# Designed miniproteins, single chains: the designs that were tried, part 105

Each design is a single chain, and the fold is of that chain. pLDDT is the mean over its residues in the fold that is shown.

## One batch from the design tools (miniprotein)

Design m3641
Fold by ESMFold2-Fast:
Structure m3641 (fold): chain A 80 residues (1-80)
Amino acid sequence: SLEEAAERVLAAIRRRIDETFELAKKYPKEVQESILESTRKAARATVERFADEHGFPPELKERLLAEVDRLIDERKAEFK
């Protein structure tokens, strides 16, 4: 189903965000935010591409984009 496809894409994006967050810990604070923002852009582009390829409804696409933003913002909040 489209929901199952969306959950698989989101799971893959979540793993990538977590891997990048762990990598970012090894960098200076000034670079950490830049790494996460670059990851946000890449993850959003991935959602847009898969939504277009699989014919996701606009509401589902917007929900996935919002979830990407939430995950990145949550990780950014851990860097102070």
Scores: mean pLDDT 85

Design m3642
Fold by ESMFold2-Fast:
Structure m3642 (fold): chain A 71 residues (1-71)
Amino acid sequence: MPSREELLAIGRRIQELVREAVRALYVDKDKEKALELLEEVRELAEDPSIPPEVSKKLLEEVEQWEKEVEA
């Protein structure tokens, strides 16, 4: 089972990737980079070490950001 420390490390990485994706979309105007970063977040969210409830919430957030990129 994942340790609390492992979950915190994954959470910090996901938060950083999401921030970079938002920056790429709104500051750099680089939609391709934003989608690439969101794909990394999805891969981390689908890691079997992540609790299903957390994974589901993260995937919903990624889907929301993907729609923002495509708009």
Scores: mean pLDDT 76

Design m3643
Fold by ESMFold2-Fast:
Structure m3643 (fold): chain A 60 residues (1-60)
Amino acid sequence: MSLEEAAREVARATGVSLETARRGVESVVKAGGSPETLVRYARRTGSGSGAGAAAVIESS
């Protein structure tokens, strides 16, 4: 999947901004992970409550 597509899915799953989601996806890809990995993580841990999920995405 594309970075932009993954960012949209992360934003939807966690309630974070699309910009924050893009940074998270890009960080995961740079670390050797896949965009799909972050999307799955966001969907498992985020029920749409933004602050905690946003902190995890930006910290990891």
Scores: mean pLDDT 69

Design m3644
Fold by ESMFold2-Fast:
Structure m3644 (fold): chain A 65 residues (1-65)
Amino acid sequence: SLDEALAADKPQAEADINALIEEMRAKGYFEEADEIERVKEKYKDNPLAALIHAAVIKSVADSKA
């Protein structure tokens, strides 16, 4: 069902957000990593929305590098 598919995507979205935080910290983008952590906390009940916001932060960081 759609609800089951969405539930399956949530753990993956959480893992992807954590991977982005680790990637940003490894690259020295500490401010961006902290911003992604704040987004994760703000959208803790909607990890897919948190992932979208995190991806935008990453894209902006990558465009400045």
Scores: mean pLDDT 75

Design m3645
Fold by ESMFold2-Fast:
Structure m3645 (fold): chain A 76 residues (1-76)
Amino acid sequence: SMPISEKEVAESLALMAAGILRSGGDKGEISAELIRSILAVHPGAAEVLREALDRISATHPVAAARSRENLDRALA
């Protein structure tokens, strides 16, 4: 399991990512490059990011789908 401090940072990053998606509407996305940068520092952030994308998908389905594709590419 991820240490508590790293989990808190990962949750903060997920909230920031959700804010980017909301601000961009369906044209917004989290790039694979940004996701790779986050995962390089916080490997445990992948699940937190996936959960954030699941929450935003109800209001921004296209942006969430694109960002999920980018997450899958970052993990490959």
Scores: mean pLDDT 69

Design m3646
Fold by ESMFold2-Fast:
Structure m3646 (fold): chain A 67 residues (1-67)
Amino acid sequence: GAATESAVATATNIGNGIAGQLKLMGYEAKVEVKAVGEGRAVAIVTSEGGTYEVTVDGDGNIEVKKL
């Protein structure tokens, strides 16, 4: 649904921003995004500079965590 598409877009944009910063530091970075429920999404950014999780929940809260 539209709420899930918005959550996926938000997680993707933040994940791409993190990946872009890592690439400017000289790291290759991969972004994987998954819908994890209605209005919810997770992006995982994987690099040698670190792995990051971006969570967008159904209430619009955004959390960024280094794994």
Scores: mean pLDDT 81

Design m3647
Fold by ESMFold2-Fast:
Structure m3647 (fold): chain A 82 residues (1-82)
Amino acid sequence: MKKKKEENLKILTEIAKRFYQIDLEEVKKIPFTDEQLKKAIEKIKNEYIRKLLLNMLEQGVSKTILAKFLLAAGITKEELSS
């Protein structure tokens, strides 16, 4: 469906914009485990973004980069560490 894809693209574009504004050094300071990272991805409300991040995790994308995407998607540092 064209309308749903357009909406998901807008959300992804906003996430990408925030992703480049987030300092990678600040992300490295956040204490999290693999299990906490996976739980944080499951908290993403948008199904498309959640599936995208889960797929990236399965493909072995850097956990620091995944954490940076989670912050850009609206997950807090506290949620990532819980």
Scores: mean pLDDT 79

Design m3648
Fold by ESMFold2-Fast:
Structure m3648 (fold): chain A 94 residues (1-94)
Amino acid sequence: SAARERVVAAARRLHEEAGELLRRELSKISPLEVVSMLVAMGASEADLAAYAGVARASLSTEKGALAVLRALAEDPRLPADLRELLRELIGLYE
């Protein structure tokens, strides 16, 4: 899927450009902020919604943002370190 490719590329850019910040500030970062960072890294809201299997309007909710993070945490194309950070962040909100 073209949407999946754009989301994975955005998540890889997030890991490269902000991975150390995410690790240090994990307890201060919301799932909604991670979704905003992914948009800044080049994934559209439509791409993120399609990737997570949620309605686009749900991306502005904690439940929708968590669905994006869960989909990313399970994607084997992402670095293991990023998937682990995402699982830790999800755990703070479940």
Scores: mean pLDDT 87

Design m3649
Fold by ESMFold2-Fast:
Structure m3649 (fold): chain A 66 residues (1-66)
Amino acid sequence: SMESIRRQTIQQFRQMADMVDEVIALRQALRAAGASEEDIQAAVDRRSDQLVAQLQAQQAQLDAQA
């Protein structure tokens, strides 16, 4: 239904917003710790890849239960 799609979209948006906040917090924490911009970017890229993989695995699990 359109209501189910809307609820799923809102949940997905919230989850993505939380992930963006996590990456921002990580960048700020590493910069405060004196990490180089190169090391910060590498750490952010690694964490972003992990979060994307987690989202994809979670979506695949939900699709399998549908």
Scores: mean pLDDT 80

Design m3650
Fold by ESMFold2-Fast:
Structure m3650 (fold): chain A 69 residues (1-69)
Amino acid sequence: SPAQQLRELILELVGRELRIIGLETDIEALRAAGDSAANRAQIAALEAEIKRLRDEIARLRRQIAQLER
């Protein structure tokens, strides 16, 4: 049903938002641990993952908006 599809998309969106919070916490921990080439590279990788998740969230929000019309 459209209501069930909407619920599933909302859960996928929430899961990705929670993942971003976890990744932001990991970045803060790496910054606190010190400024090394390894830490900078790992932060860059985590920031790339956050960008990917935000792009996926934007797609999910568009799908949700279409189902609410």
Scores: mean pLDDT 89

Design m3651
Fold by ESMFold2-Fast:
Structure m3651 (fold): chain A 75 residues (1-75)
Amino acid sequence: AKAEHREFLAAHPEEFEAEFRAVAAATGTAEADAERYLEAVRNLDYRALLELVSERSGKEASEAALEAVEKLEAE
């Protein structure tokens, strides 16, 4: 789960974080939820990622991350 996010972050960490923040802002994801997701991904905190995915806000941040990857792959 979310392997694509981790693989992309390893290859393009700065581009992914910038695009993720832009997508999260555009989709109305709370800034605190977006930053919490990015921190968990950076730290490879598997427990925090699982907890976030089970929450509504964490699901929205996760969906924003997928959209960011798709936009970057289109460029």
Scores: mean pLDDT 63

Design m3652
Fold by ESMFold2-Fast:
Structure m3652 (fold): chain A 85 residues (1-85)
Amino acid sequence: AAAAEAEKEKKEEIAEAAVVYIAEKIRRESPSEEEKEKKLKELSELYKKNGTAEEFLKAKGYSEKEVEELAKENLERAEEEAAKL
């Protein structure tokens, strides 16, 4: 039964990276502080309601493929920011 548990952990790690990317995108692309705060609060409330990043993203209508793409973008962006240090 170890394979199913490891798969769930990997999916949650990928989902968490996708949520981080969504939050960072909101922070960067929001036209105002009010819009940024509103979207981040909405994201936080939905996350808490669903209990896990995977369930949160499913509730938002994201497919597994979309979640993987968002997680990949989060990693690529983190690498680009690290390169500026």
Scores: mean pLDDT 74

Design m3653
Fold by ESMFold2-Fast:
Structure m3653 (fold): chain A 66 residues (1-66)
Amino acid sequence: TQAQNFFNQGLDLFNQGRFFDSISQFQKSIDLDPNFSQSWLNLGDSFDRLGLSSLSDQYRQLSDSL
């Protein structure tokens, strides 16, 4: 799906250490499929890597609720 394609692009960027760029791709993934829990988790991880711990915790909790 298109949501999966954006997730894969985000994951590639995340693995390259491009956390800010990965956020935009994970966000596009959840915009298309809000129930795609892996995108929420990786969005949280990306925020954590940028030092935004409270925002990271929020998105990880949201992923757990799906």
Scores: mean pLDDT 82

Design m3654
Fold by ESMFold2-Fast:
Structure m3654 (fold): chain A 70 residues (1-70)
Amino acid sequence: ASQKQIDELKDIMDSILRRVQQLVEQGRVISDEAIDNILNSVGHRMDELGIDKGLKDKLLEEFRKRLLQI
């Protein structure tokens, strides 16, 4: 994947984090299953963009940690 595609993917992940934060602030509970579904969807998008396994694993682990801190 190009740097532009990676940057756009990071923007998408940041948008998801903001949405999850907003839902939590509205009193919604985000289940572990919902987090897994989000991570699977982002992972599939990374595969579609042709992101290599090492970068994919790094980006998903960073994203997972950020989601779990909300």
Scores: mean pLDDT 81

Design m3655
Fold by ESMFold2-Fast:
Structure m3655 (fold): chain A 65 residues (1-65)
Amino acid sequence: SFGQALIAQQEADLDRLIAELGLPPEQQALAREALRLGVSAEEIRAAYRTDPGAGLRALIARLRA
C-alpha cells in the first residue's frame, strides 16, 4: 500500500534521526510531525542542529502558515 510504504519510510527516517541526533522525546514528537508534513530528514537535521530548542517548532509553524 502507498500509505503503508510512506509510513514505513517516515518511521525509518525518524529512527535514524533519533539515533544520530540523540533526540529527547519532545523533539522526537516534533520530528515525527515534520516527517508527516513532508519535511525531508535533511531539513529536520539542519533545523535541529541550528536551534535544538526551537528549530523544529519553527519549521512546523512555517509549513502550517
Scores: mean pLDDT 82

Design m3656
Fold by ESMFold2-Fast:
Structure m3656 (fold): chain A 81 residues (1-81)
Amino acid sequence: SEIEEAARRLAEAAGRAALDPSLSPERRQGLIEAATRLVEAVEAGDLEALRRAAEEIKRLGADDPEVQEAADRLLAAIDRA
């Protein structure tokens, strides 16, 4: 589905952002945990949990344009559902 594809892209972008050596350990852990919640929300079909996880990843990756684009695509897909 569009939502599943967008969520997978966001999880991949968050994983890549977490590999940035300049990132704080706290922010890195937050990205990993939010990406895990994103995957769990997709498997549960929980659109509210998906939105919360996407918004958290967008906040944590505020300086990463790939994360911002992927998060916006997922949020738009949720709004159309």
Scores: mean pLDDT 86

Design m3657
Fold by ESMFold2-Fast:
Structure m3657 (fold): chain A 85 residues (1-85)
Amino acid sequence: EERERRRERLLEYVKQLVDIAVEKGLITPEEAKEILQAVERLLRGEDSPLISPEVREAIERYLETGSLKALRDFIRKVLEEIKKR
């Protein structure tokens, strides 16, 4: 199923992104784990207080369309959330 493949790709991308953020000292390993778990929960249809409505919209847009632009917007919003921490 194409939606499941997009979900897996998104999760892999988030894992890479949080690893890079930890390496650059933008977040702690604990924060990276919490962000990853929050994204996993959101992809399962559960809400998380760590995920902003803007990030949720970007994820849903990517899952619906497979658009690289939507993926890029999601990445940007996740980086903005990380930078606020």
Scores: mean pLDDT 71

Design m3658
Fold by ESMFold2-Fast:
Structure m3658 (fold): chain A 57 residues (1-57)
Amino acid sequence: RKARVEKLIASLSEEQKEQLEIIKLATQQGLIYSPEQIAKTLGISLGNASLLREYFL
């Protein structure tokens, strides 16, 4: 849920946060990122990537 997403984002490095914003903007423009692609790009677990995709992106 939202609180878990906020805590996850707060734990990210500045570089990871910048990559996340790029993914968010690309998703808003119609590009589709799989949880696997998000996990690989940000260097996070697949579970955390799925959480971001479901509740943040």
Scores: mean pLDDT 78

Design m3659
Fold by ESMFold2-Fast:
Structure m3659 (fold): chain A 88 residues (1-88)
Amino acid sequence: MVSEQELDEEVREALLLIALTVTVKLDPGVSPEKARAFIDDFLAGYEAIKDDPNFLEKALELARSLAEKYGIPQETADELIRLVEKLL
């Protein structure tokens, strides 16, 4: 059995991925291609910062930057940022 700490990290990452995927896919203003690119870039950037002591702040900045880069509607971008803050 994985340690409780590892299980909590895996569960948080899985919940975050599901929440981000659902949020962008349910927005009619976001194309499937932009949604995929946002998620892929976020996951790649998250892997680079997850061991940083300021990872939450960096994850929030990453989410904001990628939302601007892919032209995600402001209301959806705000929800994505809220999910990152709440789940991480």
Scores: mean pLDDT 70

Design m3660
Fold by ESMFold2-Fast:
Structure m3660 (fold): chain A 85 residues (1-85)
Amino acid sequence: MSDEEKLNKIFQKAVDKLVEHRKKTGNKEEFKKDAKVLYDAFLKAREAIEKGMSLEEAIKLALDYVKKNGSEETVKLFEEAVKEV
């Protein structure tokens, strides 16, 4: 599996976990905000890999972005997705 394929799988799992979790709360605005944070983190990680960073460094960059901009819940779901891939 390529670094890009692994990154794509991590973010897909994180989004899937976020969808499952937010279904229980019914808060569409909070979900939209958290989903955008994950998407922006994904774009930053992908750009980092394209510029020659390792997968591990790109994941750290994405996690730092999520910690600064996302909810504590979104951080937890992203960390869980990373561990499962």
Scores: mean pLDDT 82

Design m3661
Fold by ESMFold2-Fast:
Structure m3661 (fold): chain A 110 residues (1-110)
Amino acid sequence: MTPEERVRRIVEEARAELQRIADEAVKNGPTKEQVEEALRRIRRVMGRAMAELKEIGSDEDYVRGVAELLRAAATALRKLATHADPEIGKELQSRADTLQALADAYEAAA
């Protein structure tokens, strides 16, 4: 498997899992506890995917993969924010904006 194919696989698998986590949390209106559990699951997915990207041994592919993962996580957080209590939603939106800014910085460095 080429480094590019490995990045694509890792990012696609992580994006799908992040989307599923967000979808599961919002289907019945997420409680604070459901949001906290979704955030823990998102952190686990991101940590695993970033570790897998690092093992590829390509700095350029790593940077591009991390940017895509951060963007996917930001999308998941925005979905949670739109369905959560307004106070929780504001915090999630702020976190999503931070992840998007970090993704943009990684793309600029690629």
Scores: mean pLDDT 85

Design m3662
Fold by ESMFold2-Fast:
Parts: C-alpha cells; sequence; structure tokens
Structure m3662 (fold): chain A 71 residues (1-71)
C-alpha cells in the first residue's frame, strides 16, 4: 500500500533500485487522480532524501510515465 511505502522510506529501507518502483507508484497515483496519496509519498521522499540523486531518479521515472500516459 502507499502507507507501507511511506513507512519503508521513513525507515531508510530503500535502495537506489527501489527509486524506479517509487517513481512508478507516484505516477500511478497521479494518473488515477489519487493526489493526496501522491503528495504524501512525495513529501516522504523529500523529507528523507532531500535534493539527492535517488529523489531525482524517482521524480524522473514518475514524469516519464505520466508523459507516456498523456501521449
Amino acid sequence: TTDDMIQRIRDGQMSPSDMVTVGRVIADLVINRRYSDAVRLGRAMRDRFGDSPERQRASQVARDMIDQHNS
């Protein structure tokens, strides 16, 4: 669930490879108009990773997936 992913982020249980999965989940939430959950997940990522390559990768994966859906 989204709450399980937020907890894993807060607990530091995320690897660099998990960033692709996080980005896809954010995109899926946005595409399905689950904006409150997308905001909560995005805030957890910001608070844990700040301005980092991990957060940048998750954000890029999310943007690419949203762009593909809207094309």
Scores: mean pLDDT 85

Design m3663
Fold by ESMFold2-Fast:
Structure m3663 (fold): chain A 100 residues (1-100)
Amino acid sequence: MPKIELKGIPEEAEAGSSIKIEAKVSGAGDKKWLVELLMQNLETGKWTLVGSAVIGPGDHIIEFEIKNLEGGKKYRFIARAQDLETGEYGEEAEAELFVK
């Protein structure tokens, strides 16, 4: 099961700023995985798919960008990998962001 680590998500950001998020994936084995970055608005509970990438064997860094952050919101980010053969999800990485 691949391990995912999220980087580039600060605890706090300014309204209208942009952030670059890195999903570092290790332990993919000999399989292909769909890596997704999801964002939840913690006020509404609604989820948005920020982006996705298909990875093969080895270690990968996948970059995602979120532009024009809306002020006064708190978000949860989840990065997850799905086995493309079985549909099973691996371990998730989580981070939270408050936008002023």
Scores: mean pLDDT 84

Design m3664
Fold by ESMFold2-Fast:
Formats: structure tokens, C-alpha cells, sequence
Structure m3664 (fold): chain A 80 residues (1-80)
């Protein structure tokens, strides 16, 4: 999944994955993780990022990084 592009068909699955990562790695509440995961998936759909890119973008946003820094992190995961 991580190397697959985010599409309308897999967006919900990628959102759930991103939400779980945010809760498990950063200890976010379910509500906050949902908000960030939704934003990350929307961004990935708009910019053609992979599921790994969406997860990385969400993690960076949750940590308070800028959108530019979050995008760089997403591109690094996309290459791996």
C-alpha cells in the first residue's frame, strides 16, 4: 500500500492507516488524528502522492512543521 498512489478508491484505507500511525507514534487523540489524516489524504489526492507520502505528510503536520517541510518528508517516503 505505501508505494501505491492515493486514489478515491483507497483514500479511506490510507486515512485509517495515517490515523493509526499518528495515534501509535505520536500519541494523538482519535479526534486530532482523524483531522490530520483527512487533511493529509486530501493533500495526497490533490498532488498525486503515494500512501507513504500521505502518512509522512500527516506526521510532519502533527509535529507542527510547515507544508513545504511536510511535502519534502512525503517525497522522501515516496522514493523508499
Amino acid sequence: LLDEPVTEENAEEVKELTKRVLIEELGLSEEEAERIAEKAVEFALRHGLTAGGAVSYGLSLAEGHSEEEALRSALLLHRL
Scores: mean pLDDT 77

Design m3665
Fold by ESMFold2-Fast:
Structure m3665 (fold): chain A 95 residues (1-95)
Amino acid sequence: LKEEALKLIEEAKKLLEEARKAGARPSLVDRAEEELKRVEEALKKGDLKEAAEHLFEASDSLYALSQQSPPEVAARLRELAQRFAELGKRLEEEA
């Protein structure tokens, strides 16, 4: 799960850069980036419960950003939000 989470975070970082360039609200992009960093820090500490909580927060942030993004980016943000929520649930079940 840790390796899968790190790969998903890398995909999210690239999509957040695309969202920012496409005119997404900077404060929402910054919030999503902050939650991704919190997931990475929790995983480094081995705190699976904290990592799961931040994965759910990252999911919510990506979904909120999708509602204020162009259609070309919005669909991809919603898909990532769903993947973060699913990973968070799996990580919580192993905690």
Scores: mean pLDDT 82

Design m3666
Fold by ESMFold2-Fast:
Structure m3666 (fold): chain A 67 residues (1-67)
Amino acid sequence: EAEEIVKKAEEELKKIAEEVPELESDVRRTIKGLREAAKVLPASFVRQLAEKELEELREKAKKIKEE
């Protein structure tokens, strides 16, 4: 279910923003994008998009922490 995929991704994304406040705007944008995607795209595509966005933001968070 696309709705459940977005909810799970949102929880993970919020934790990234709490850990790395510098990424709050990126996290907020990604959550909005996933919610919009879930309205028009198949659940399988939403899942793939969520996994890609989470991986990208986790990499950015790691680089910021290494500063």
Scores: mean pLDDT 80

Design m3667
Fold by ESMFold2-Fast:
Structure m3667 (fold): chain A 86 residues (1-86)
Amino acid sequence: AVAGLSEAEARARLAAAAEATIDRLVEQAKAAGHPLTREELEAFFARQLAEVEALARENGNLRATLVALALALQGRYEEAEAIYEA
């Protein structure tokens, strides 16, 4: 199960999902004529991830949070929500 991953495995899945999302958003921005850069998206996600990880450590659910974020970035919102409810 995705929720059964180690912290390292969850981080790897999140990194892969973030890269795929950034690639998709850059392509969509170019198609829409919007000057959004990969560097801007990487900086945005790095800041958001640091804040979320800090909060997740306080709540003792870091692994679950990393897995849920990876699922959400893949558009799998129902599965991400289920992890937070479990």
Scores: mean pLDDT 73

Design m3668
Fold by ESMFold2-Fast:
Structure m3668 (fold): chain A 66 residues (1-66)
Amino acid sequence: GAEHGIRGAREAARKGLDGAGAGAAAGSSTLNYGQKMGVRAATEAAARGLDGEEAARAAAEGSIKG
């Protein structure tokens, strides 16, 4: 479920960029709202056909801004 999505977003970000990885990790550790937004952003990015790097970035940004 959501936990699996958050974990996937973190690992995708870690493989791509240090900045994206740090953002995803910080967001998911900070707020429940941030975690929900991160997972949702990653799912919507994937649905829109964005690649894994963009999905990871969307998750990180969603988590930080939550």
Scores: mean pLDDT 56

Design m3669
Fold by ESMFold2-Fast:
Structure m3669 (fold): chain A 55 residues (1-55)
Amino acid sequence: MLEKAKEGAEAAARGDVGTAAKLLAEAGGNIQGSKLALEASTGEAARRAAQVASL
């Protein structure tokens, strides 16, 4: 769960507040791991897209 929280915080720093809020809520919530995995994947994709756009 800490890993998802870190990803959420970093997404928020980049302005991806929606993804960050979802990841942080899931990290602290009572949700199945499969849902957390989907949120983490979405956050990672957004981060990679931002990095490519920054290059």
Scores: mean pLDDT 61

Design m3670
Fold by ESMFold2-Fast:
Structure m3670 (fold): chain A 93 residues (1-93)
Amino acid sequence: MAREKIIEGVKASKNPTPVEIARAALLALGAKEEDIKLVFDPETLEFYVEAKTPEGEVRVRVWVDGDKAYVEAELTRKDGTVEHFEVEVELKK
């Protein structure tokens, strides 16, 4: 499951920032590092990280609150099906 891969990728991150956590999640889902891009959404005024993966296009938003990281991911499959999932990971200081 994609959720488990994201949790493992995030826990492996060193000094995790929101951008690094999002990158780790995309890499865990099979994205290539060169395909990962930081995107500004002018409609919501928010940043997200995006990449193409073997399963489809993934958009990841991450925010940190205290010692926890919250990862929100949207996977748009090649057939247009959208899968949305959220992952909470406890950060080691």
Scores: mean pLDDT 72

Design m3671
Fold by ESMFold2-Fast:
Structure m3671 (fold): chain A 91 residues (1-91)
Amino acid sequence: SAEGEKLVEEIEELMKEEDGLEKASELLMREARRILDRAVELGLITPEQAEQALARLRGMLEQAKKSDDPKKLLVEMARTLAEEREVLSRL
């Protein structure tokens, strides 16, 4: 969807800035929280599962920042979140 593509574009634009990796990571965490909150509202996961998923995402973001290509990994994560958001928006 256009909305999902905008998330990927926003992450790519943020990563051109001096603090880009930090800003992109914060945006990804905010979007993940919104997606997980919606999944809980729809009864697809429990609140405990949502908390565990957020903790795992935080760990993955910290590892991505230490990788050889953190920008590429953050874009891939943004694309995955955009796809999940589109699926949930249709439910």
Scores: mean pLDDT 79

Design m3672
Fold by ESMFold2-Fast:
Structure m3672 (fold): chain A 79 residues (1-79)
Amino acid sequence: SMAEERERLFAASERILQEVVENSKVDKEKTLKALRKSAETFRKMGFEKLSQINEEMAYAVETGKIKESAERITEILLG
């Protein structure tokens, strides 16, 4: 069902964001720069959803707001 798909995508997004945020602790500024550059590259190529996902990953790294970013990524993936 759509509800089960949403729950699975949210759980996967949250897990990925937890790993990205944890791994960013080695060099947060370098990680943010890389994610934002990827977002810009995808946007220029016309891959708007991939651009937004990379921006949400950057937001999670910058703020630690993993759950909020996971919810937005889930909506991007389902739309």
Scores: mean pLDDT 91

Design m3673
Fold by ESMFold2-Fast:
Structure m3673 (fold): chain A 94 residues (1-94)
Amino acid sequence: SIEEKLKAFNEKMKELLEEALKNPDMPLEEFIERLLKEMREVGVPEEVIEEIRKRMLAIAEKNKDKPPEEQYILIAKEAAVLFLEYMDEERKKL
């Protein structure tokens, strides 16, 4: 279900954010790709993944002068918003 996919992604996002905060040397590009992998696993199509990647990279660029921990948090928040937007669109098709 959509609710199960939302829960699964949110749990993985929290795990990835905690891992990144414990290892602030993790490249932002790696953090973004790991979040996108979790979106793929819950069925987000590749064309949507590419649009989400572009938006997450834009947030990373805008915030490049911030501490790594703030950058991870901002990227995670954007990922959550974009994933929720996609799932809401899918829910409307049902």
Scores: mean pLDDT 82

Design m3674
Fold by ESMFold2-Fast:
Structure m3674 (fold): chain A 65 residues (1-65)
Amino acid sequence: EIEKILKELEEAKTEEELAKAIGKLINALSGQDFEPAAKGAKETVKKEGFEKVKEQAINLAKSAL
C-alpha cells in the first residue's frame, strides 16, 4: 500500500493530486479511513506550497518503508 502511495506522491502534478495522495498516506499510517484527511492535506499545500509539501510527504512515505 505505501509503495503505491509513494508512486502517487511522486507523480502528483497538481495540488489536488498531491492532497489526495497525502490523505491516503495519513490513513495508511494511522490505520484509519478518514475522508477529511485529504481536506486537511489540501489546506497544508495551500499554506506551505506545493513543492515543499510534496518533498516532505515523499520523505515521510520513504521513512515508513
Scores: mean pLDDT 75

Design m3675
Fold by ESMFold2-Fast:
Structure m3675 (fold): chain A 99 residues (1-99)
Amino acid sequence: TDNKQKAIDHLDEAIRLAQQGLEEAKRGNYVRANDLFGRALDHLDQARSLSPLQDQIDKARQYLDFAMSFGQNGMLDMAEASVKKMIKLLQEAKKKLEE
């Protein structure tokens, strides 16, 4: 089954979109940031359906929700910290899937 590779691809897209969302939030473009974060959440939901690593993906999703909330309130340092924690969790999830 190719579900492992598809899950990894979705995690990579979630990371890319969340990073772009943070950049847009730092530019003051919250509408674009929210759209990009929403797309990242969709990719996390797809990876979750294709992966046994639900706990790490659920934690990453929670940090992305924090990033959206902090970004909306202009708390950019907290939004960035939340995105970094999300990326770390997703990188750990990818490593487990590649084993």
Scores: mean pLDDT 86

Design m3676
Fold by ESMFold2-Fast:
Structure m3676 (fold): chain A 72 residues (1-72)
Amino acid sequence: MTKEQLENEIKKYQTELDEANSQLEHARKKAEEARKAGDTVKAESYRNLADIYEATRKKYEQKLNELKEKLQ
């Protein structure tokens, strides 16, 4: 893989990671708001969604770290 290809892959996974982080933060915020409002069902739904985004985030973060090490 060329340096240019590595940089393009890094940009791609960084974008996906940023999106996953944004969605994770949103889901966690909504879960907390629902919990404070006493809506435990909505809180659980958003927590489940947050868990899914967290798993996705970790996979993208691992891939990004691998690509960045190859770039150095």
Scores: mean pLDDT 84

